Designed miniproteins, single chains, continued (5). Designs and how they scored, part 104

Each design is a single chain, and the fold is of that chain. pLDDT is the mean over its residues in the fold that is shown.

## One batch from the design tools (miniprotein)

Design m19846
Fold by ESMFold2-Fast:
Structure m19846 (fold): chain A 74 residues (1-74)
Amino acid sequence: SAMEREDRLLAVISGYLAQHNALDEEELKELEELDKNLDEEGARKKLRELAKRLGITDEEAEKMFEEVREKAEK
């Protein structure tokens, strides 16, 4: 389902960003809000915005999102 897919996306991305010591309390709130809203395009936009602040390229952020999407579809 869309909820399960987005939960997986947020979990993977949150874990990745946390390993880079990059998530503060505000970033965690943004990820929770993405899960609550279930907006795929909004999630991508927020992901790219978070990645930009962390020095991760838009291409890398999109790759992370697509990897989770591919797993959910398989």
Scores: mean pLDDT 58

Design m19847
Fold by ESMFold2-Fast:
Structure m19847 (fold): chain A 68 residues (1-68)
Amino acid sequence: SKKEEAKKLLEEALEALRAGDVERALELTRQAQKIYPSPTLEAAIEALERGDVVAAMAGLEEELKKLE
C-alpha cells in the first residue's frame, strides 16, 4: 500500500538524517510526501530545506508513529 511505501521511505529518511545525510533525507521525505501527503511531512521538508535537523527528525518520528 502507499502507506507502507511511505513508512519505508520515512524509516530510510530518518536513518539518513542520523547519519548526517540531509540531502538523502530530503529526497526520501519528498518521495513519501508525494505518495502519502501529510502536513507533518510538509513541515519536515521545510525544516530539512532550512537545515533544522532537530525539527526534521521530530517531524519524521511523529509521522512514523501515525503510520502504525
Scores: mean pLDDT 86

Design m19848
Fold by ESMFold2-Fast:
Structure m19848 (fold): chain A 84 residues (1-84)
Amino acid sequence: SLREEALKHYKRGDELEKQGNYEEAAEHYVQAADLFEKAGDYEMAARFYSRAAEHYRKAGNTEKAEEFLQRAEDFLRKYKEKQK
């Protein structure tokens, strides 16, 4: 399922994060977020885009950090709209 694939990317990202490989960890968190988005889980998509932004920032990739932080905020808004 899309959620199971997302969790595999989260697990790989977590492993890379623990190794200090922040850029590749962020890439896996983006893939997890994309899969949660496709599953209609905007809350989880927002969480993982936010996690990716944090790790891009740690890697010194400020442009991608800002991009994915904005995407996280967008999906958080979509989540809140669906709760009405």
Scores: mean pLDDT 87

Design m19849
Fold by ESMFold2-Fast:
Parts: C-alpha cells; structure tokens; sequence
Structure m19849 (fold): chain A 62 residues (1-62)
C-alpha cells in the first residue's frame, strides 16, 4: 500500500541521512512524502518532510 511504502521509504531516508548519504536520503524522503499524500495521510507527509529536512541539516553540520 502507499502507506506501507511511505513508511519504508521514510525509514530508509532517515538511515541514509544518518550515514551522510544526503542526496539519496533527500530523494527517498521526497518519495515517502508522495506515497503518504497518495494514501491521504497529509499529517504523515508533513511529519516526514520535517524529519528528513532536520536529519539532513544535522548531518550537514547543524
């Protein structure tokens, strides 16, 4: 389902961000947002956007 795929991509994006793989983390994060929106989960889409952006900012040095 779109929700399950969004959850998988969200987890992968955060893990890649922790590893410093910033372009890949951003790409998967955007895919997770799209899947959540297609599932009708706007709140989850907003949350993943914020969490991935924060993780990328932290990985990039604050």
Amino acid sequence: SHREEGERLHREALELARQGRLPEAWRLGQEAVRHYREAGDEELADQVREEVTRALHEAAGG
Scores: mean pLDDT 82

Design m19850
Fold by ESMFold2-Fast:
Structure m19850 (fold): chain A 84 residues (1-84)
Amino acid sequence: MSKEELRQKAEELLKKGEEAMKNGDYETAARYFEQAAVYAHLAEDWELFAKAYRGLSEALRKAGYPQEWVDYAERLAKWAEEKA
């Protein structure tokens, strides 16, 4: 896949994660945000990577995952914001 195709795939997955969040399906949202972050990383799109990890941290929090997992996702989002 080209970097542009990877970026577009990340954006599609990010939107699906956001839709799952609106539906209260936090486990599905977390999976979409994780996949979005992988494609964003491969595309070297750090703004999109940060958005994906911010979405993941909120999905994990809403799904009742351990605080350590929420904190880790938040840290990755902040790291990526410094790179963008």
Scores: mean pLDDT 87

Design m19851
Fold by ESMFold2-Fast:
Structure m19851 (fold): chain A 75 residues (1-75)
Amino acid sequence: SALLEQLTDPDLAKRIEAARQVAETAPLSVRKALIEPFARSADPAVARAGLEPLTKDSDPEIAKMAQDALARLAA
């Protein structure tokens, strides 16, 4: 997927855009798998772009995991 490749792009703006788009459009298994990578991102802007949409995800497990991950970033 072009979006998944952009998550490793050296351009920070492309990584931020890709994180948001993946969080909004990716299949459930991909969105769930990306929560911890987003939480561990060296770029707080990328982490927030990926995790914030997921806190409103239709899957309650994903929403909870994303909320917990954002809380850890804020601490």
Scores: mean pLDDT 79

Design m19852
Fold by ESMFold2-Fast:
Structure m19852 (fold): chain A 69 residues (1-69)
Amino acid sequence: MMLELAKKAAELAEKRLKEAGIDAKIEASEVNGRPKLTITPLKPLSEEEKEKMEKIAKESYLEVLTEHA
């Protein structure tokens, strides 16, 4: 179940990152029964873009978890 939530969060984050102009690969995994997202930028990012990427990923992750809760 947690892997499915991680995948859903990854899909949402990937869509939002693309809309923000950030090219990144997002991998969903489950570690110790918890959903985990691994984000790999496909190009060097500025500090501003890194912060935006992390924020979008975190918000997408929380949104999917609260929807499931």
Scores: mean pLDDT 76

Design m19853
Fold by ESMFold2-Fast:
Structure m19853 (fold): chain A 65 residues (1-65)
Amino acid sequence: LMGHPVEVIDVPEGTDIDAVIERLKKEVEGLLDVQKHPTRENALIVTFERDVNIKKALEQIEKLL
């Protein structure tokens, strides 16, 4: 019934967004998907697996940006 947790992550202007997506998918546990935001050029949509520790995953994402 409930979907997966989703967060929008802002990335700095001039960031290689494809490289960031690849890095997050490789390094962060508990990510179901990472994709470019459809309407914001410097943002990502991150989907987490259910029952993941979102706080730890977000901390890891921030360290990799």
Scores: mean pLDDT 78

Design m19854
Fold by ESMFold2-Fast:
Structure m19854 (fold): chain A 101 residues (1-101)
Amino acid sequence: MTGEEGAEAGRRVIELALAAGDVRAAAAGGLGVGAAVEAGDAEAVARIVALAEAGDLEGAARLGREVVIRYLKSLGYSEEEAEELTERAIRTVETHLRARL
């Protein structure tokens, strides 16, 4: 997967979630796509996009969060550290998105 293809996928997930008013799914789904791209996991990118396009924004957010945690663990973070960093990142992105709505 190219960085350009990953950026388009992330933008698509964020746009779909924001159109539905789901700022958490925009943050978690967008971060999840970014993490999947960095990990070279084209299947995870496709699955997050498919969930968002189907209107399963809760599923997109859940999978996105899981993919971020998995990526951080691959970098040597513990389960607890990966979960804390992921929730902090999601809250930061949500705050930024809400300020622009």
Scores: mean pLDDT 87

Design m19855
Fold by ESMFold2-Fast:
Structure m19855 (fold): chain A 60 residues (1-60)
Amino acid sequence: GGPVAVALAPFPKTSSDELAVRPGDRLRILEEVDDKFVLAQNLSTGETGLVPKSYLKIVS
């Protein structure tokens, strides 16, 4: 698996490809898709999707 990140701010899901996150959610980064987005799994919900990198802090 990839590195673990923590969500810094709420990101509402705006498309079917995106992942909703709440502040403090832990995510596993599966792939860096571009300069702005990662594909991640929310470890609290088990859901996967795209999250902006600016909403995340890498912690491990």
Scores: mean pLDDT 82

Design m19856
Fold by ESMFold2-Fast:
Structure m19856 (fold): chain A 58 residues (1-58)
Amino acid sequence: SEVDELYRNAEGLEKGAEEAKKLGDETGSESSYKMAEKLEKLAKDYRKRGDELEKKLK
């Protein structure tokens, strides 16, 4: 379903954010931390869309 797709995309983005943060911690890369923040924000947006769509389908 579209809801499931939105949640899967959010999970992928959350995983990407975690990996970017780990890279930042290992290398001290500011760009990696900024990437983690962007991915976290996108993940939250996808989860919000999934939640709103799920409410409409009930």
Scores: mean pLDDT 83

Design m19857
Fold by ESMFold2-Fast:
Structure m19857 (fold): chain A 93 residues (1-93)
Amino acid sequence: MDEAVDYYLKGIEAYENKDYEKAVEYFQKAFDLFEKAGDKRLATQAYVLMGKAYLELGEYEKAIEYFKKALSLDPNNVYAKELLEEAQRKLEE
């Protein structure tokens, strides 16, 4: 779990520095470790943050994919639903 949290925090730092590609790499590593640990809540959050990073990169199809993955883990995640709708709107522009 400590290693998963370390990657998650590195992902947040990369995201805040607008290094969205590096943020995705760190959140992917965090996701893999949270999933192995059975931490469904933090695994879901890692998928949401990967989707957000893809939104910032303009990769709207990938953003949609990751928000759908987050909703597969937590169907009641209102934030992931709102971000999915945003990504879908951007594809319609």
Scores: mean pLDDT 88

Design m19858
Fold by ESMFold2-Fast:
Structure m19858 (fold): chain A 55 residues (1-55)
Amino acid sequence: SLKELSSLSDEEIEAEVARFEAVIAPDMLARGVPEAEIRAFIERLRRHLRRLQAE
């Protein structure tokens, strides 16, 4: 079920990560944050969502 975070598929998690990145990455880049730092941040978000999916 898509209504609960623990029910999200891997595809839904990637969709949420992509949506968040589309909003946050341009702002972080404009503020001078390195791309490597942004990627690390996005990877932490993905890992967090995967944990919620597992529970």
Scores: mean pLDDT 75

Design m19859
Fold by ESMFold2-Fast:
Structure m19859 (fold): chain A 128 residues (1-128)
Amino acid sequence: DVLVNAVQSEDNLEKAIKNGDKSGAAKSLNYLGLLYQSQGKLEEAIKKFEEAIKLAEEVGDKETAASSYNNLGRVYQRMGKLEEAVEAYEKAIELDPSNTGAWENLAEVLEKLGKLEEAAEARAKAEA
């Protein structure tokens, strides 16, 4: 149930904030962004991913920041904002080069932009 999951994520976010757990708050915001994305609330999803990125970067949580950038890229891609999707995926890879999903997503969006050489390089990284 998406509504129940949203309520749980908001509760987890409030608890993390009260406890000064910025990493936990960033993870909760990242998950809340995914829930808004599943509802088709793409602009709200973007805001939650941007909030998650800000908190994750403040505490050096590169894993959560990379995950949030990858999710932000997927939202931009769904909106047809392909250049913004590339920028978000490149940030995810910069923070976590081992994120094979981000490399695969980057390759796919570069192919859609006709950047075939760059797409082939990104796809090779995803398959490695």
Scores: mean pLDDT 87

Design m19860
Fold by ESMFold2-Fast:
Structure m19860 (fold): chain A 71 residues (1-71)
Amino acid sequence: ISDRELKILEILWESKGKPRTAREIAEALGISQSTVSRHLKRLKEKGLIQETKNGYVITAKGFEALAKAKA
């Protein structure tokens, strides 16, 4: 898991179940939406995030990956 992917998981974890859009994540990280969307696709494929109608949320698996990386 990359440092950028970890930062995305941190943003979603700090949101405590509130969905965040690719735009909101891009603004928080100071990068383009296209870059964020590429990372979100990879995180979703790994099962670390879930796409919803209103944005993305972290999964239990994503939280475990974040916790392990911070330990």
Scores: mean pLDDT 83

Design m19861
Fold by ESMFold2-Fast:
Structure m19861 (fold): chain A 61 residues (1-61)
Amino acid sequence: MEAKDSAEVEELLKRGLAAGGAGDRERAIELFRIAKKHAEKLGDEKLAKGAEQAIENAAKW
């Protein structure tokens, strides 16, 4: 999945949080990794840092 703008990255982060809330840690981490990669390509440092923090938090779940 290719994110075209920051809104698509935010959608990936929301889906990751929803997966984590449902107990699917592996799916959550996958979505956060995709979000981070696309945020980095867009140059959105805030979203990239948010995604990285979400990955770190999910790894501790």
Scores: mean pLDDT 77

Design m19862
Fold by ESMFold2-Fast:
Structure m19862 (fold): chain A 70 residues (1-70)
Amino acid sequence: SPLDKARELLRQVLSPEEAEKLISLLEEFLEATKTDPEKAGKIYDELVEFGNTLSTDQQLAFNRALDLVL
C-alpha cells in the first residue's frame, strides 16, 4: 500500500518512533479528509510544521512519502 511504502521511506531518515508517529498522523489525516475537514486542516498544519524542522535529505523523503499517500 502507499502507507507501507511511505513507512519504509521515512524509516530510512527518521527514528522508528518518529516514523510511526508520522504514519499515524497521515492515516488520521486521510480519515479526517472524508468526515472532518476542520480536523484535517489541523493535522495538515502539524505536518507542515514538522516538515519545516527537517534537514534537506529528511525533507526529500518526507515529501516523497506525502506524494505516495496523498
Scores: mean pLDDT 82

Design m19863
Fold by ESMFold2-Fast:
Structure m19863 (fold): chain A 110 residues (1-110)
Amino acid sequence: NAEEYNKEGVKLLGQGKYDEAIEYFEKAIKLDPNYAEAYNNLGITLYLKGEYEKAIEYFEKAIKLDPNYAEAYYNLGRTLKFLGKEEEAKEYYKKAIELDPDFEDAKDAL
């Protein structure tokens, strides 16, 4: 099912097997096109591969599917900061903290 493909993708991501992880996240999305977590995980994998513009598209898709997804806002902010868009990144970090006040990584990024 979509959850099992997402779990396998996360395992492969943890092993540094980025292309294989992408295939599993794409399989998860094909079974459940509204699976916000799989879009976020695909974005993280693309970020780690240096494909920043594609990563942004997937984080934006995750946020559109789940507007309360604090981690997706944080990941979008982190990617924008890497691209030198510091002020835009700060707004996304603030949104992540607003949604999850205990989000230490987002607080540390401000």
Scores: mean pLDDT 91

Design m19864
Fold by ESMFold2-Fast:
Structure m19864 (fold): chain A 68 residues (1-68)
Amino acid sequence: SMRDEFERLARELAEEANRKGNEEAAELIQKAGVYASLGRTEEARELLERAGELLGKPELVKKAIEYL
């Protein structure tokens, strides 16, 4: 499902944040997951885009947003 793909990609982003020790990016990804679960798609997108900038992973963010 779209939700399962989003969850998988969000996990990949969270793993990247953990590997880099970037606590700000990890918090943004976690908040984005909560907003996505509430149907707050615009806020989730903004948080993911910021996390992607911090992690240098814009393409992974774009893929995740497609399933939002």
Scores: mean pLDDT 86

Design m19865
Fold by ESMFold2-Fast:
Structure m19865 (fold): chain A 90 residues (1-90)
Amino acid sequence: MKKKVLVAVDREAAEKLTPSQIAANLVSAALYAIADGAEEVIVKGVMTPEELREAIEKYKVDKVILVGASPEMVEAARELGVEVETLPPI
């Protein structure tokens, strides 16, 4: 199965992080996706739940990996039928 994964940091979580920490979290999540068998990784950076919905529909991803995700962020992805994995911020 060709696995396309989108990686993002929740905007609310990103407000508590420095730019370097945001970059480290995105790189870590992207490497995690590759190790977990992703054939394509789309790194979007910092996103709101609405931006996440738009990105999922635009890129037609199979899975999202969300760093510091709020319940609203997780629900946004689940409503679109994609697999959701959440990672704690580093």
Scores: mean pLDDT 83

Design m19866
Fold by ESMFold2-Fast:
Structure m19866 (fold): chain A 56 residues (1-56)
Amino acid sequence: SLAELKQRAGEVLSEMLRKMEKMFTEPQEEGDKAGEEAVKLAEEYKRLVKEIKELE
């Protein structure tokens, strides 16, 4: 449903922000890994937003 997609988008955004925080607070190797994960989450977020727009 549209509501479930919006909830998932919020969850992905929250997790992405957590990974971005790790980029600045963790040692370089761990921070780089968190950055890679944040990019993957950003792509998922973009896809979810596109789906939400298509259902409106």
Scores: mean pLDDT 83

Design m19867
Fold by ESMFold2-Fast:
Structure m19867 (fold): chain A 86 residues (1-86)
Amino acid sequence: SREEEELEIELEGGAIETALAMIVVSASKVDPAFAERLRERAREIRRLIEEALRLAREDPDRARRLLEEVRRRLAEVLAEANAVDA
């Protein structure tokens, strides 16, 4: 159902937002300048999540495509964060 699809998108979006917040906090303890750049990327990713949630009931296919973009951007953030992790 559309309600079930909406809940799945909400759950995944929330988990990704939590992960991004933790990555930024961890980075800020090692490299504050890098953390600031990550905050900008996190803001872009959060905007995509908000758009996906807004569309979840009306256009689930588009919402899922936005989540695929969010996953790609999260993977890029994780790769860069791993490069700073000593």
Scores: mean pLDDT 81

Design m19868
Fold by ESMFold2-Fast:
Structure m19868 (fold): chain A 119 residues (1-119)
Amino acid sequence: SAFEELKKLIEELKKKYTVTPGGAAFFEADSPEEAVAAIRQALAAGYRTVIIFAKELSPEVRAAVAEAEAQGVNVLVITSEEDAKKFIEALKKAVELAEKHGITDFSAVLTMAVTLYKE
């Protein structure tokens, strides 16, 4: 599945790039409550980019996203195989740009991918 491919790609990027606290975080949530908790925990921990896998974008999750975005955090919620495929494409492009420009930071690569995804 695209979700499994994306998780594998993220793990490979963690091995190749420098991972620093407080930059970008990737979470999988099995419920709206877990998604809200992940967003709030990442916000409290100082993360500036948050990527969540969730089954649906419920009103509670949307409210947590809006709160984080109001504080300047870039949030991406992926709920479908097609969104996951689109994000994989964005990640591959972000890796290409990172290699071209000598970027070695994992959080910078994820943030770039989220920006490309939202275009």
Scores: mean pLDDT 83

Design m19869
Fold by ESMFold2-Fast:
Structure m19869 (fold): chain A 59 residues (1-59)
Amino acid sequence: MAAGIAKLNALPEEERRRLDLVGKMYHAGLSQRQIAEQLGISVATVSRYIRLLKEWGLL
């Protein structure tokens, strides 16, 4: 359990939160640029997150 929790704490929870926000903003009709500005990340990162969300069925 401890090793699994440590791996999750390193990146996945913050990344999952960002992915969830990107998906919600995208569904609301915001542009990739607007989403990037709101989250303080690059447009390229937003595009990658949208692709992942589509694959995971979260979009």
Scores: mean pLDDT 70

Design m19870
Fold by ESMFold2-Fast:
Structure m19870 (fold): chain A 66 residues (1-66)
Amino acid sequence: ADDLVKLGGLYYSQGKLEEALEAYEKAIALDPNNADAWANLGKVYEAMGKLEEAKKAYEKAEELRK
């Protein structure tokens, strides 16, 4: 899961938003309680203009950090 979060971050920094999305989705599939993966998924959705999906991902990350 950690390797996929790092890979997603690299894709995101390169503007490869679809590849970043896939990497973070795979990280979440392996560990659904990974708050960092959910927060980074939110950043990718926000960059894609998917603000409602971004909000839900950020809310899930916040819930997991409580």
Scores: mean pLDDT 82

Design m19871
Fold by ESMFold2-Fast:
Structure m19871 (fold): chain A 82 residues (1-82)
Amino acid sequence: MSREEFDLEVEAALYEIQAAVWEKVAERSTDPEEKIEAYEKALESYRKALEFYRQLGPRYDAQIAALEERIAEVEKKLEELK
């Protein structure tokens, strides 16, 4: 693994963790506006993670598929709140 590949992998992982944290914030919030904001931040972070995994290539196809499914789930939760 090159340094460039390692840096991309680290950034992808960090955005994925950040997104998961925002998802938990949304789940724990009772305020609809706070839930919407947290889910929107989770989506932004998941989409960033997806971009980095796509740059890493076919090695991460399973991770990409899992993130695409997670993004769809969060989008559905957001639609239910709007």
Scores: mean pLDDT 84

Design m19873
Fold by ESMFold2-Fast:
Structure m19873 (fold): chain A 61 residues (1-61)
Amino acid sequence: MPAEAVLEAEVLWVKAAVYLSLGDREGAIEALDEAIRVLEESEEPDEELLEELREARRELE
């Protein structure tokens, strides 16, 4: 279900924010990469959320 992939990606994005607040940049990057993968592999990817996650990922490099 597309909604399930969106919820999972959002949870992973929150996880990345928590890692950043702890100074764990590597953990944040891993969480964002997983969120992007979940959306890319979904049957109906949320294109707007996917772009937001990709932009957040680029900001960490």
Scores: mean pLDDT 80

Design m19874
Fold by ESMFold2-Fast:
Structure m19874 (fold): chain A 62 residues (1-62)
Amino acid sequence: MDKKIEEAQEKSIKAIEALEKGDYETAIKYIEEVIKIAEEMGSEEGAKAAREALEELKKKYG
C-alpha cells in the first residue's frame, strides 16, 4: 500500500479510537489530517467523506 494511504488509514483508526474514548477534540484533529492526506492524493471521494464525518462530529459534539 502507498505510504499516504497507510497514513490516512492510521489516522482514521486513531480518530475512531478517540471517539470510543469520548476524546472528540483528538478525533476531530485526526479527521482533519485525513482530509489533508486525501486532498494531497487527489481523492475527491475520500476528502468529501472525511469532511462530512468532521461536520457531523462538530454538529453532535462540538
Scores: mean pLDDT 79

Design m19875
Fold by ESMFold2-Fast:
Structure m19875 (fold): chain A 58 residues (1-58)
Amino acid sequence: MLSAEEGRKLAEEAIEAAKKGDVEKAQRLATLAASSGEVEAAQRAGEEAKKAADIMGL
């Protein structure tokens, strides 16, 4: 399992991917962040990925 620090880094990378329109990468990284136990950070990354998907019409 990932450490809390690794989970936060993955959540940040997921948010960055979402902002760049890479929804699939954002969702995958958010799922990995969730596996670290950083549920709050993972949820935030997931919401950003959903927002990006809605904007992109996916």
Scores: mean pLDDT 73

Design m19876
Fold by ESMFold2-Fast:
Structure m19876 (fold): chain A 55 residues (1-55)
Amino acid sequence: MMEEARKVAETTVRTALEAGASEEQAIRAAVKELEKLGVSREEATRIAREVLEEL
């Protein structure tokens, strides 16, 4: 689950940034996708931030 959530977050953040979205918009998009996978908002936000930091 964590590995899959991280890949989804990375793809979503990268795609949003490439489309001209802000970092905040990219994080919100990733959080929405992770919530669909059953990840809590708190965990989804943390994963999205970690992914953004690594890009």
Scores: mean pLDDT 80

Design m19877
Fold by ESMFold2-Fast:
Structure m19877 (fold): chain A 55 residues (1-55)
Amino acid sequence: GPVLPEDETLSEERREILREIGEKLREIGEQVDRYIALLKEGKSAEEAAKEAGLI
């Protein structure tokens, strides 16, 4: 599609790399969120980390 004159969109290669990085960061974020939720449920740090897939 047409690029707007003030559009700072990255090249397709850079967009794909940023997408991959974003997906990996999202996966890590989901694991961390699960870990925190398990800690709030009263599980130990080790049990929560194991169940969240961090260890």
Scores: mean pLDDT 74

Design m19878
Fold by ESMFold2-Fast:
Structure m19878 (fold): chain A 74 residues (1-74)
Amino acid sequence: SSAEKAAKHQAVEDAIRELVAADPRLTRLDASTLLAETEETARAAAERLMQVPAVKDVLIRRYGDRYLVAVETV
C-alpha cells in the first residue's frame, strides 16, 4: 500500500537523520543518501543502516575525496 511505502521511506529518512546528527563526519544529501569523510565512516554508517528493516541494500562509492552512501528501500 502507499501508506506502507511511505512508512518505509520515513524509517530510512529517520535513520539517516539520526546518523548525521550523531556523527559530524556525515553529511545528508537527500532522504536516502549521505556523504562520509572516510571509507571507515561510510562502512560504519552502512552497517547501521542495514539493521533497519526498511533497508534492502546500501551502496558505497568513492566520490572525490569522500564516500557516497546510498540506501535502497524495500
Scores: mean pLDDT 86

Design m19879
Fold by ESMFold2-Fast:
Structure m19879 (fold): chain A 79 residues (1-79)
Amino acid sequence: NTEKAKKLLKEAEKAYKDGDYKKAVELATEAARLAKQAGDLQLAIQSLQLAGEAAYKAGDWDLFRQLSQQAQQLQQQLA
């Protein structure tokens, strides 16, 4: 459901602003999963980008690279 994905992304943004990067990763990756299921590639890209930034802030550079690559793949699908 696109609506649930949007809600999770907003919750992830709040967690990120609060400095809870681990929770921001968790919420944003779930938002990306639901957005992909709904076919909302733009929302999925936004969610993966936030998840990547949160992973980087948390010091998880492997996850940051993985999430950045997933976002780039989806951007290619939009082109």
Scores: mean pLDDT 88

Design m19880
Fold by ESMFold2-Fast:
Structure m19880 (fold): chain A 71 residues (1-71)
Amino acid sequence: MDEEEFDVEVKEALVEIILAIGNIDYQKGNKESAIEAYKLAIETAERLLKDHPEVRERMIKEAEEGIEKVK
């Protein structure tokens, strides 16, 4: 069984880092890179946070809002 003490925190941190990259790219005007980062955040949240639906849904929503802002 996977190490529980790092599973949730590490997975959340990875998605947060990807979201932060998207936000930085958005601030710099790199729309294409920002959208790619937000899409990666959605995919990563779906893959890593399957057992944590509330966290997953929140992270996906933030990424989707990021994509909306870039368009």
Scores: mean pLDDT 79

Design m19881
Fold by ESMFold2-Fast:
Structure m19881 (fold): chain A 75 residues (1-75)
Amino acid sequence: MLTPADAARSAAALREAIAALEEELRDESLSPEEVLTLAIAADLLAAAASFVGDEELARRAREVARRAREKLEKL
């Protein structure tokens, strides 16, 4: 199992990655391929956040993935 220090380090990295995806998703000029890539990345980050036990980060990542899929459907 991850140590508490390893989990905290992983949570910090995940928080930064999720925040970056949230910023990228606000770009209205994204191609369908770029939006799909964001959705996949967000789903992977949600799984990683759940694995390290940070359900708030997992929820944020799932919301990014949901918004990306909704945006893709409107393209």
Scores: mean pLDDT 80

Design m19882
Fold by ESMFold2-Fast:
Structure m19882 (fold): chain A 69 residues (1-69)
Amino acid sequence: AVQPLREFLTSIPGVGPARAEALVAAGYRTIEEVAAASPAELARIPGIGRATARRIVLAARAYLASLAR
């Protein structure tokens, strides 16, 4: 089953509850929406830097790819 977005985000190194909530507040509701975003779009969210944004997007894409096997 696909994980809830907040639980998935907090599993990523360097992503705590505050950064997970910032993504939800910015309008992200699903792992699929996060995977469809660019790192540059996530980096526009307050508190999310370019390196963290890239890590989040790549983790979301890798997670969904693992389910498509």
Scores: mean pLDDT 79

